# Designed miniproteins, single chains: the designs that were tried, part 27

Each design is a single chain, and the fold is of that chain. pLDDT is the mean over its residues in the fold that is shown.

## One batch from the design tools (miniprotein)

Design m912
Fold by ESMFold2-Fast:
Structure m912 (fold): chain A 68 residues (1-68)
Amino acid sequence: MSPEESELLQEVLEWLSELVRKYKEGEISFEEVKEKIEEYLREAKETVPERVYEILKNVADWTLSELE
């Protein structure tokens, strides 16, 4: 994985951690978390390599599964 891809993955993990924290603290709903993740993945699909997109999609699916 390139340095740029590693940086993107770290930023996404931090962002997802913030969304999970806000959800657990009652600041946002599960539907809001899902919507934000889906919006991000839609943009990422156009801008990142397919391999990186697959990693982001899997991490997002794990995050949503943990909140259900």
Scores: mean pLDDT 79

Design m913
Fold by ESMFold2-Fast:
Structure m913 (fold): chain A 64 residues (1-64)
Amino acid sequence: VEEAEKRFAEAQAEYEKDPTPENKRRLLGALFELAKAYKAAGDTERAQEAVKMLFELGGGTDKL
């Protein structure tokens, strides 16, 4: 979980500073790993929050 949280924080900071498609793709990947890590840890609330962020950032249901 800790490593996934660190990667997410780094990717989010880079995306906020420079919102390029590459930084968005990196953030999506980090967010997916974060959701997976929270689910594995049994933290269903934080896993759901990460999934919501992934959905919002990914453009909804367009290409799920």
Scores: mean pLDDT 74

Design m914
Fold by ESMFold2-Fast:
Formats: C-alpha cells, sequence, structure tokens
Structure m914 (fold): chain A 84 residues (1-84)
C-alpha cells in the first residue's frame, strides 16, 4: 500500500504542476496535502535556484533547465516506491 501511495503522489504532483502551468493561481499550495506541498516546494526552490544562477541566460535555456528539474524530482518519487 505504501508503494502505491508513493506512485500516486508522484502522479498527482505532475498533474498539479501541469495545472499550475496552464492556469497560474488556480491552485493554492496551502490547500494541498502536506506530502504534495513538500514535492511542489522542492520544485519551486530548484526553479528559483536555476533562475538565480542563470539570470542572464536565454529563455530557451531556462525552459530546458526547469523541465529537467521537474522531471528529476518526479522521478525520485517514483523510485521511492520501490523501497516501500
Amino acid sequence: SKAEETLKLGEKAREIIEEISKNPGSIKLSDLPKELQEILLQVVERVQQVGREHADAPDEELEKLVQKVVDELIEEYYKKAEEL
């Protein structure tokens, strides 16, 4: 059951990220379960870090870096399911 819960959290996190991308402000982090808040806060923190480190980078480069960060964080949650 814990393995299934971990996989479900990864799937929900990806869905929420897509929804926020389509409709900014439609979802409040405070309205989400704590587990999803933790995943999304990690995504936000990494995106902000990339923005600070690459402030002068072209938009195309920033977009690719953001996508990589999101994919890596979601992949980590899928891998955790194998340990449970």
Scores: mean pLDDT 69

Design m915
Fold by ESMFold2-Fast:
Order: sequence, then C-alpha cells, then structure tokens
Structure m915 (fold): chain A 87 residues (1-87)
Amino acid sequence: SKAEEAGKEGEEKARNAKDGREAARKGGEGGEKAGLAAGSESSAGTGEGVGLIGGGVGLAVKDDELARELAAKGALSGGKAAEAGMP
C-alpha cells in the first residue's frame, strides 16, 4: 500500500541520516507522507508525530544511532497507524 511504502521510505531515510536530528526529521516526514497516502491530513499529523517522538527520544540521550533506529521505527509505526485509520 502507499502508506506502507511511505513509511518504509521514511525508515530508509532515517536510517541513512547523517545524525540523529536529521533522522528525527526524515522519520517525521516519512510518517507524514504515509498519513497523506492514507488520504487524511489527520493521519498525516499522526504519522509525523510518531516519527518525531521516536527520533526525539534518541536525541535526548545524545545517541545518533539510537535516534536513527527510533525515528525509523516511528516512521513505520506511523505509516501502519495512518493506514489503519482509513475508512
């Protein structure tokens, strides 16, 4: 599905980010795109939020690799949540 594809794209970009801050941003963008692919601005906000929260936790401990991993997981989870919200 398009939402799953956008979530996976966000995961890939977050994992390949140069640092934790970029990972959080890319994870959030991937989650937002997944929500938009699900056809709702509300779903886009949910996906973005989940990606940003994951990356933010990694950033709080100042571990770029953990930030990348959590942002990537957030993007995937956001994409799945957004898709599940489709009518």
Scores: mean pLDDT 66

Design m916
Fold by ESMFold2-Fast:
Structure m916 (fold): chain A 86 residues (1-86)
Amino acid sequence: SEKKAQNVIDKAEESLKKGQGDDGVEYTKQAIDEVDSYIKSDDFGLASAKMQNKILDLRDKLREAYLARQKELDQQQARQKALLLS
């Protein structure tokens, strides 16, 4: 249904916003798992093509944000470690 699709979209968008914080990678990963579960469900096929496409786009954005944030945190940690060992 459209309401279920919209709820998935809303939660995914909220997780992307929370992904800007220190706990962001965990929120983004949880959102990816929830979106993937919804896509595998029969409810996904009941959503409009527009909602289906938006959910697929959000899945891709969540995965991109997750990888980008992990890379950023790894770089930040490496810089902090280098400063402490100097």
Scores: mean pLDDT 77

Design m917
Fold by ESMFold2-Fast:
Structure m917 (fold): chain A 93 residues (1-93)
Amino acid sequence: DSQQAIRLIAQATRYLRQGNYQQAIDYAQQAYDLARRSGNTQLQAQALTVLGRAYYNQGNYQQSIQYSQQALSLDPNNESARELLDQSQQALR
């Protein structure tokens, strides 16, 4: 449900801050799956943004671009996804 997805996104974000990128990916993927089941496109975008940030921190900028673009297609006003897209595109230059 949406509340569980929010909690999983928060946990994934904590793992990102700790440098535990695999755990961040695992929790964000669970959040994405729950957000899809609930039809909450804003939470789907937030989970995809966390996935993209994990790949960015691993140096996989192309994957980060793909996740941030998917997040923006679901929630065009997602500021975190827009910032991640801009950062990932700049990192490839």
Scores: mean pLDDT 90

Design m918
Fold by ESMFold2-Fast:
Structure m918 (fold): chain A 84 residues (1-84)
Amino acid sequence: MKFKARVVGVGEDSIDVLLTEDEAEKFEVGDEVLITFKGKKYKGVVVAKIKPEGGSVILRIRVPKELAEEVKVGDVVEIEKIIK
């Protein structure tokens, strides 16, 4: 399943993406994910799942530096769980 997620934070090798609670139920810490941004695909790993107030969840994803350097807060990425 593919989800569109808004970037709410960027680190040196991580991005924080906002999902609905229902969408975030599909992801757990340690999951491998495929992130699509501007037609390029990047492999990441979910390293944290943060539940702020309300029906939104923030996933912190460890990503290649190439992606972390290209994305900005407010950008939209596609995220999908890599299922074996």
Scores: mean pLDDT 80

Design m919
Fold by ESMFold2-Fast:
Structure m919 (fold): chain A 84 residues (1-84)
Amino acid sequence: SLLEALERAREEAREGARRFADNPEAQAALEEAARVLERALEELREARERGASQEELEGIVLRATAEVQALIDAARAAIEAALA
């Protein structure tokens, strides 16, 4: 489900932030990704409770996914810079 996918992504972001605790830029980006996903999960739950359309629910997920992807890209860049 959309909820389960966002919950898994949030846990992965949190685990990533712990794993890269020695890279402050990567950790900050992954912690922000977890926060974006937490907000999206709450928004998705609230929308479902009010009977929002499938289009609106998918819109919430797509928006969160775009924001999280930018943060993952930033974390990756920070990790790669540290390895160079």
Scores: mean pLDDT 87

Design m920
Fold by ESMFold2-Fast:
Structure m920 (fold): chain A 73 residues (1-73)
Amino acid sequence: MSAAEAEEATERAIARVRREVASLPREQALARLDGALAQLDAALADPSTPPQEKEVARRLREAVERLRAELEA
């Protein structure tokens, strides 16, 4: 996977998450993002996760943390 492909995959994933949480009440949106962070942390901790998926997961985790901070502020 190229760096450009990983970046595009991350942008598509965060756009999807942003759309999902925009349709939810704040408390449910925060719970959804907490669930997403837990799944991303599990993928990053799993030695069987391919390196390209770990790269996307790292980038997506940072984006989800930023989105969560936006909703809390």
Scores: mean pLDDT 80

Design m921
Fold by ESMFold2-Fast:
Structure m921 (fold): chain A 79 residues (1-79)
Amino acid sequence: SMNDEELQRVKIGARAIAYATEVDLLERLNPSVDPKLLEEAREKIKELIELLKNNAPLSTLQEKLEEVEKIMREIEAQA
């Protein structure tokens, strides 16, 4: 059984996977996006997933998710 905190962690993980998929698709389908930004996004997503695997505090996960979302906004602005 999952409590509310565990469900929030699962939702953060789902968002990380969704962003990783978006980055992978943009790399293959849109050559106008800066490859360096895609690489930076991939690294931040990897860090978020690693924090999830290491049972980091929810506040730390939220801060890293905000970093991912900031770079994703920069990527989307260039697409």
Scores: mean pLDDT 86

Design m922
Fold by ESMFold2-Fast:
Structure m922 (fold): chain A 74 residues (1-74)
Amino acid sequence: PVKINPLSEEELAALRAALEATARRHLSPAQVAELQAKPTLEDMLRFAGAVLSDEQARELLREYLLRLDALARA
């Protein structure tokens, strides 16, 4: 189940931050730079989906959900 509503600015920032944190942990500096060079968050997610393992993708989702929880609790 996925929501079809557009993400808020805070949710987009949280997703980008989670993606960059996960990438820096598991990808080479060159791959991190390539990820950051992507023009849209959708392109960044597509790239991450191609280069991250299933385990690393689960880590990304967990990091994103933790950041969303922190925003909800603030």
Scores: mean pLDDT 77

Design m923
Fold by ESMFold2-Fast:
Structure m923 (fold): chain A 61 residues (1-61)
Amino acid sequence: MEEEYEKKRKLIIDSMREAGASEEEIKAAREGIDKAFKEGKTSLEDLILAAVEAVKELREA
């Protein structure tokens, strides 16, 4: 895809897996990234922040 979105998402998810993230955390991060992208946030930094916030909310629940 020309927007590089799939590459950014894969990079973030792969980094999380390497850091020992659970499948639940990976799922939350993917949902957070997808939501941010739908809201027009397409930069790597915005997608990383969305993933981090989603995982934080999951861990604090």
Scores: mean pLDDT 78

Design m924
Fold by ESMFold2-Fast:
Structure m924 (fold): chain A 91 residues (1-91)
Amino acid sequence: MASEERIRERAEYLVEKLGVSEELAYRVARETADVPEELFRAAVDWAVREFSHLPPEVQLQIAQTVALLAKRLGIREVEELRELARAVFGR
C-alpha cells in the first residue's frame, strides 16, 4: 500500500504543475500510487510537452494512461516509458 504522505505529495505536485482540481489530483494519485515516482513524473512531463494544446485535465488523463500501462508491462526505465507513450499515442 502506498503511504498517505506519498499520495498527498503526488496530488500536490499535480495541482502545482497542471492546475487541476485537488479532487482530480487525489483521484489520479491514488489510482497511480503503485507507479514509481520517477516514471509517473516522466509520464506527466511527456504528456505536458507533447499535448501542450490540450486542457490540463486531458494531459493528466494521457499521463495516467501511460503510467498505468507502463506498470502493467513491467517497464522500469524512463526511456522505455517514452517509447511506449510514442507507440500508443503515435507521437
Scores: mean pLDDT 85

Design m925
Fold by ESMFold2-Fast:
Structure m925 (fold): chain A 62 residues (1-62)
Amino acid sequence: NEIQIRQFIIEQAQNEGLSLSDQDIDEAVDLARGLHSKGFFPEKTAAKFAFTIVKESIRLSA
């Protein structure tokens, strides 16, 4: 469920005090959906993993 994955990503960002752009959130949602669809992870775990990857990508670009 894309809506639930998006909400998990937004909550994770808020918990870490990180401000994400709509584009970064969309990228994390797409990545999480890919991980969940392949049966690797539950939605919440996929969302957390995707958030971590996007966060690190932002850090490396700064």
Scores: mean pLDDT 78

Design m926
Fold by ESMFold2-Fast:
Structure m926 (fold): chain A 81 residues (1-81)
Amino acid sequence: SPLQEEIARLEARLATLAPDSRERADALARLGSLYLLLGDYERALRYFEEAARIYRGLGDDKSAELSERLAESIRRHLGLP
């Protein structure tokens, strides 16, 4: 499917992106959204948490807050703390 093709391309791209870069955070946030659409909450949660960490390190609080809110919503859905 087009969504699975985008996921595969983004996951391959992660191997080429610098650690803690904006490009990496953007790719991780996009992967979080795509896995959320597929109902894979555990992978979506991990990707949003990693994206938020990188955005915070970059001082991009707006992008970090968005990823953090999505991660919190997923945790509540899964019954996690």
Scores: mean pLDDT 91

Design m927
Fold by ESMFold2-Fast:
Structure m927 (fold): chain A 73 residues (1-73)
Amino acid sequence: VKKVEKQIDKAKDAIKKGDRIAFYQHIAKFISELSPDDLAKVMPEINKLLIAVENKDVKAAEKQADKIKEIVK
């Protein structure tokens, strides 16, 4: 498993637990581990993920995290 996939999985777990600080820490680590090409591909989906988290829509946030993970595989 790529290191980036581990960070998105941890971000998803933080969303489920309502731990916003852990969520942002894992998203920051995820972004730092991406190549510029992968970052460009996932940035629109990261924006959708951040919106879902701010709206406290756990189900939508989980779906966006899974989509991001598929893009970076």
Scores: mean pLDDT 81

Design m928
Fold by ESMFold2-Fast:
Structure m928 (fold): chain A 82 residues (1-82)
Amino acid sequence: PVEEIIAALREALAEAEAQGLSPEEVRERLLEVVEEELARYGVPKEIVERIKERVDAAMARRKLSHEEILQVIVDAIKLELS
């Protein structure tokens, strides 16, 4: 399931970049995809909330590029689902 989720996130990022979305809008779009995909696999809401907290903490430290936002999400998913 992790590889399918990552593929969905990369597709969502490409679409967001094509639309010229800001880093904050990219965060929102990618986290919507995370919530939808994890719900499809029956992952508890607490895991989704921890992923959101990790992304927000990373973005609070410095300005992240779109690819860096995606990487933080991917790393959080791998950590929580391992």
Scores: mean pLDDT 83

Design m929
Fold by ESMFold2-Fast:
Structure m929 (fold): chain A 87 residues (1-87)
Amino acid sequence: MPLTPEQQAERRAQLRAEAQQLLDDLRARGVPEEAIRAVERGLREDRPIRGAAAAYMYVQGRYDLARELEAASDEEAHRKMVAYELA
């Protein structure tokens, strides 16, 4: 069934809330500054999926992949992450 406008708005709000919680967690753990900045940029630019994906790659030490994700749209970042999960 297609999502209602209310369900779409709730899902978007949930994704932003999860990104904010991730940002707070990363700050507490003392991860690389670039990971924190990636989540902050994602929230500011309304690209929470891109921000979270890039931060994950920075934490894993995969800086080239993280920079590629930061150059992507949220849609492209989602596609790349799905491809990584299936590989």
Scores: mean pLDDT 75

Design m930
Fold by ESMFold2-Fast:
Structure m930 (fold): chain A 77 residues (1-77)
Amino acid sequence: SPVETAEKEIRNLIKEIEEAYKNGDLEKMQEILTRLERLKESVERARPVLPQSDYDRVLKLIDEAIKKAKEAIEKAK
């Protein structure tokens, strides 16, 4: 489903941010944050066509991923 695809993409981006942090790749971490923010905009746009529970679950996951990316960037500075 589109929801499962979005969740998988978000989880993959979380792994990518952890790897970028381990490698000290600040530019990569910033790119991943931008991708997560764009994905959040897509999720918010899909709100009218998603079941509320699916929307809330994906939104929570993307917000947690964005928080992790921001924390990784802050620690890498």
Scores: mean pLDDT 84

Design m931
Fold by ESMFold2-Fast:
Structure m931 (fold): chain A 98 residues (1-98)
Amino acid sequence: MLKGILEGIGLILRLIGLEFDLEQNLISPEEAAKRLIEILEEALKLVEEGKLDLDLARQILELAERILELLKKQGASEEDLKKIEELLEKMRKLLEER
């Protein structure tokens, strides 16, 4: 499980950096939404494969929800927001089954 901890920490650091870049207007909401979708798809795959620490997966979910709220405030597209919400719901369901 050390590998799952390291991968989870890596995803968390990417999310923290993304939140910072978005808050500082260093990236567009559209670019931030695309990066968040990529991170969530990677995290979901790791959870589905049993390769991600569940406590780190819950932290990823919480950070992603905070970034989603920032994206809503900054005017990201409805399509991207819906995709992110669908990925978050899928992750919540997987975490509840474990």
Scores: mean pLDDT 85

Design m932
Fold by ESMFold2-Fast:
Structure m932 (fold): chain A 78 residues (1-78)
Amino acid sequence: PRLELTLSEEAEKILIEAGEIMEKEKLPDTEENLIKEIKRIAEKEGKPEAGKEAIEAVKKVFAIAEERRPAAEALRAL
């Protein structure tokens, strides 16, 4: 089953922006790189709680997909 996440609008926007940056820049699609981009965006926007929420969502997705799916594929399942 697909992972359902309840995110605030702010956390969702940060997560989407981080994913878009990683895809555009062709960064290695890893949990570490995505979390780094989320932290950068949240700090720039002054929204640390939304950033934390997005990071927890990323960690949950990667934990579920850790053994079986590539990191990129797991993230796209959000």
Scores: mean pLDDT 70

Design m933
Fold by ESMFold2-Fast:
Structure m933 (fold): chain A 60 residues (1-60)
Amino acid sequence: LQAAVDAARAEYERLGAEAKETVIKGKDKSQEENFKISEDLAKRVREARARYEALQAQAA
């Protein structure tokens, strides 16, 4: 259980970092395209956070 919690937290943190990196690298892309990419990544980050919180509650 703890290993699953740790993995979920790492995934959540990684997705957040990748979202920031994608925005920075997208300076030459259209604002609309960057917005769509950021929105999709934000959704994944939110889902990873929910999974982490659910597993943490299960492990407690």
Scores: mean pLDDT 71

Design m934
Fold by ESMFold2-Fast:
Structure m934 (fold): chain A 86 residues (1-86)
Amino acid sequence: MEEEKLKEAIKLVEEGIALVQQTRQDLIDGGALTPELQQLLDQYLAELQELLKKAREGKVTEEDIKRVEQIIKEVEELRRRLGLGE
């Protein structure tokens, strides 16, 4: 039960990290990466990397998982607003 949730949490955090990294690359390729957007994405990436470490140590909480989901939603909304969503 808890082990399966932990594996799902790790996967979710890794997917979040990939989304943030892809968003940064899309902004670089489009010449649209501002210092403000770079700082925002760097903050999300740092938080997700800390959550990944916590998940790998088996210390992730349900609140941590909800925070990862919230970051993913915020990045997806950012992508849509910037015209990066298809």
Scores: mean pLDDT 84

Design m935
Fold by ESMFold2-Fast:
Structure m935 (fold): chain A 85 residues (1-85)
Amino acid sequence: MAIKIEVETETEEAAEKIAEKIDQLAKSLGVKVETEVKGTKVILYGNMSRSTAEVLALAAEQTAEQLGVKVKTRIEEISEEELKR
């Protein structure tokens, strides 16, 4: 399933750290994810189950808590065409 995960946080530094942690976790789970950092937003694209997406979203929230920042996470099912771009 093609999934997009959007993580909005309070600072660019927190966004970069969240992106790094999610990339590491995705690799450990055997999931290929494309990560984009746009200011205070982290956007992830990958072919994964909703359960896997929820695990990655939880990791983002846990990382934000450790950094002392607030985070908002959104999971969306997208088309395979969006995943290929």
Scores: mean pLDDT 81

Design m936
Fold by ESMFold2-Fast:
Structure m936 (fold): chain A 80 residues (1-80)
Amino acid sequence: SAARLARIRAAIREAIAAVNATADTPLTISEERLEALARRLAEQPVTEEHIAVLLSVYLPQADVAQIRALARLITERLRA
């Protein structure tokens, strides 16, 4: 649904902002990649592990610690 996609996009943006608050080099994602990632997450079970795998593909510049933090934050927001 459009509402679910909007919620997923918001969760991704807010997770990136939170990780960037303590990062020396900010993570960035294009609107096109954000939309593609949100659509992929909408089509699959929302588990922290699945989110982490997709984040590794769409944010290849992020390190393992950043991917883990993003996956946790996105999972928490989508389950709230």
Scores: mean pLDDT 83

Design m937
Fold by ESMFold2-Fast:
Structure m937 (fold): chain A 89 residues (1-89)
Amino acid sequence: MDEARATLRKWIEELRKALEEAEDPEARERLEQAIEHLRQVESMTEDQLQQESTKNSGGVPKSKDTAIASLLTAGVIRAIGALTDVEIS
């Protein structure tokens, strides 16, 4: 999905900027983990779409869109958790 991909790229870029600004090794490690989590979410979304297209050519039910949204939300929550730990604690 175009919007989901654009949002993920924006978050990843924001995290990379934070990583460049963070000079603390601990902060950098946490930010790298957050970026890795978002990258994994991005990769899984593509793989899931590819597999679904292969099994059901042209058939993507709404439930899959909901599943993708949930997966993206989970990834964002994980990333936010890492950022909160770095920024606040």
Scores: mean pLDDT 59

Design m938
Fold by ESMFold2-Fast:
Structure m938 (fold): chain A 58 residues (1-58)
Amino acid sequence: SGEALARRLLVAVGRLSEEQAEIILRGTREGKSAREIAEETGLSEKAARRAIDAVRKL
């Protein structure tokens, strides 16, 4: 599925951990805000927003 490809792209290109990539993919599907995803991943809100936008373009 496109989800597996998105996870690999977040890790390889975004230099995120597999755990961070999973939280971003799940949170994006659930409609979580960039702030909520940032709090769960330890990323900045800007980094979380960029990752969410990248996933939504796939």
Scores: mean pLDDT 79

Design m939
Fold by ESMFold2-Fast:
Structure m939 (fold): chain A 106 residues (1-106)
Amino acid sequence: EKETVKLLAERAAERLERYADRIESMSPEEFDAWVRKETGTDRPAAEVLRQDAEFAADVAIKAKELGLNETAERVRQALERLADSAKKAGMTEIAKAFEEAVERIK
């Protein structure tokens, strides 16, 4: 179980870091278009990222329950970075979803 949670946390953090990199280099409209292409669906970026934020928070909470505090902190930092990047980019819905996810872990 611990190894599975570490793997899921690492993959979640890497995905969030990829999103943050794109948010920092794109307009909100460009980012939404990129997420739709990346997911192969016409779902809004705000919806996709809200689900990813919730999943990452669930994984971090499970990591804390298992005593994997460094694993949980890695995910929390990735969520916090994305929240900050989205806020600076004016992506208010995405920023709120990630701020809520960070609050669940703390």
Scores: mean pLDDT 87

Design m940
Fold by ESMFold2-Fast:
Structure m940 (fold): chain A 69 residues (1-69)
Amino acid sequence: MTIEAAVLDAKQLTENEAEVLLKLPDGSEKRVLAKFAGNAQDSVARIAAGGRVEAELDGEKATLVGIPA
């Protein structure tokens, strides 16, 4: 399931993986292990600035497919 979510916190673990706290559209928060797709790996600092992401959720894991806005 692809969602658009706000980033509340991001901790970079590797060059393409981060532990991210997402705020979902319904106001709930979810902590996920996020993997960045390709060129998105340099986006952690921009995401931590209160950005939004498109993410595919799979349980406690997420694939970040981009930054939509």
Scores: mean pLDDT 66

Design m941
Fold by ESMFold2-Fast:
Structure m941 (fold): chain A 93 residues (1-93)
Amino acid sequence: SLEEKAREKLEEAAELFRELGKLDPENKELAEKAVEALRRAREGDVVEAGGALGEARKLAGEIATKASEEAKPLVDRAEELLDEAAKLLSELQ
């Protein structure tokens, strides 16, 4: 289903933020907030998911401005997954 596909993308993005927090200690707090927002997006209804995804996308943007060269591929992939999840969730509304 579209909902299951969206959840899989959110789970993959959360794992990328966890790895990013390990690589970039200065971004650890932002990464942990992004992981929590993505947990709310995965567990909530479509409305809660949309709001929580918006929070995660904002946090990803903030992390991207501070990311090390090693962490940049993780941020880029996470942002791609969040955009794909947003598109899938928009089709559920």
Scores: mean pLDDT 84

Design m942
Fold by ESMFold2-Fast:
Structure m942 (fold): chain A 55 residues (1-55)
Amino acid sequence: VKLSGELKELVIELVKMAEDPSVPADGVVDEETLKVLEEIVKVRPEFKPFLEYLK
């Protein structure tokens, strides 16, 4: 996906701002990750499909 680079940068930036360095490495999408994506969707509604894909 062409948007993957921008999405990754946005996710990293939001996680960094949220100060959540203990993000679990369980390989499962958890509530923390979903919250970050929800914030992205609030700022950029165009990312809503990605949030739906993960739900």
Scores: mean pLDDT 56

Design m943
Fold by ESMFold2-Fast:
Structure m943 (fold): chain A 93 residues (1-93)
Amino acid sequence: MEELRKQLAQEARKEAEEKLKDSDTKEKLREALKEIVERLKEMGLEEIAEKLGEVMEEAIDKIESKEELEKLKDILLLMLAGLLFREKEEELK
C-alpha cells in the first residue's frame, strides 16, 4: 500500500503540473481555482469550497508581479494535486 500511495501522489502532482502548465495569467489561475472549487463541492465540502473560492479570487486580484503569480500558482497546484490524489485513492476502493 505505501509504495502504491507514493506512486499515486507522484501521478497526481504530475497531472496538476500539466493542468497548470500554461497558467501564466490571472484568468488561467481563476480557471484552475474553479476546478478546485468544483471538486471540493463534489466531495460534499460546499461551504469550504465557497469560502476558499472567495479568498483565493481576492488573492488572484491582488497579484501585481510575476513572482506573486508563480507563488499563487504553486499553492493552487498543491491543492489540485491533493484533490487528484484523493480521487485516485477512491478509484482503488
Scores: mean pLDDT 78

Design m944
Fold by ESMFold2-Fast:
Structure m944 (fold): chain A 96 residues (1-96)
Amino acid sequence: SAKIEKHKAILKKYLPELSEEEIEALAKALSVLGEELVEEFAKKLAELPEEKQKEVIEELLEEQKILEEAEKNNDIVKEIGAKLRIIGIALDVLLS
């Protein structure tokens, strides 16, 4: 979608070392956020220590897998849960 492509462009700008696959998955995970919050998140994440950056990325990729599985199974409660956890992970970075 156009929204995902915009999120991918923002993430690539601040995190150019990430693979195309990681960028796409992160863009999808962060689709619950607006472009402005995705940009602030990417800026903040890029400034974190490498170990913490990797931890955040792995957590978001895991939640995206859960979200995709929930969507395939029409599991609304699990979908909402994954979206809320993604928001929490993003907020932790934004408030750091």
Scores: mean pLDDT 87

Design m945
Fold by ESMFold2-Fast:
Structure m945 (fold): chain A 60 residues (1-60)
Amino acid sequence: MLHKELIDLAKELFEKGESREHIVLKVSVYGRDKLKLSPEEVFEQSKLILKLIEELEAAK
């Protein structure tokens, strides 16, 4: 399941008009540096964030 902090960050960056690639990069850095997630957890969270971005794009 996605961490709430990563969901909130991804939504904020999406509303600011950041690219998909930039959102995933910033979420990955935040998960690693602030949430202290393992590389495997960062990878899984990044996949879920990509799906979230696709859902946000489809809702427009």
Scores: mean pLDDT 80

Design m946
Fold by ESMFold2-Fast:
Structure m946 (fold): chain A 60 residues (1-60)
Amino acid sequence: SDITRSFAIMKVHIVARENGMSEEAKQKLVDEIISSDEFAREVANSTREELEKRLKELEK
């Protein structure tokens, strides 16, 4: 749903900011959320720690 997607994107922005993650890593995760309703739901239900791990894996 649009609410779930918006919430997922908001969570990614917050976690990325709190952990000093690159704009590139953040945008990669946001793009995947926009492209997949399933992934948006997964991210919306993820813990902060799980999101931090995903963002770190996307860091160059």
Scores: mean pLDDT 81

Design m947
Fold by ESMFold2-Fast:
Structure m947 (fold): chain A 77 residues (1-77)
Amino acid sequence: SAAEAAQLRAEFHRVLAQLKDAVANNAPVSEILALLRQMFRLIGQLSQVLPPAELQRLLAEAEKVMKEVGEYLKKKA
């Protein structure tokens, strides 16, 4: 439903914001990994309810944040 899609999008953007905040605040690796797991779960759910073009736009946002998270995790290793 449109309401379900809107709720999942809002949740997805909240998790992206939490990932950015976690990186900015030097959060533990375990916290980053938990947020990444939530992000991938939400992407899976969104892939079942969103048109391909809208999903591609959200994936582009996730990809940008994943690049920032990847660089952060390299510095922690």
Scores: mean pLDDT 87

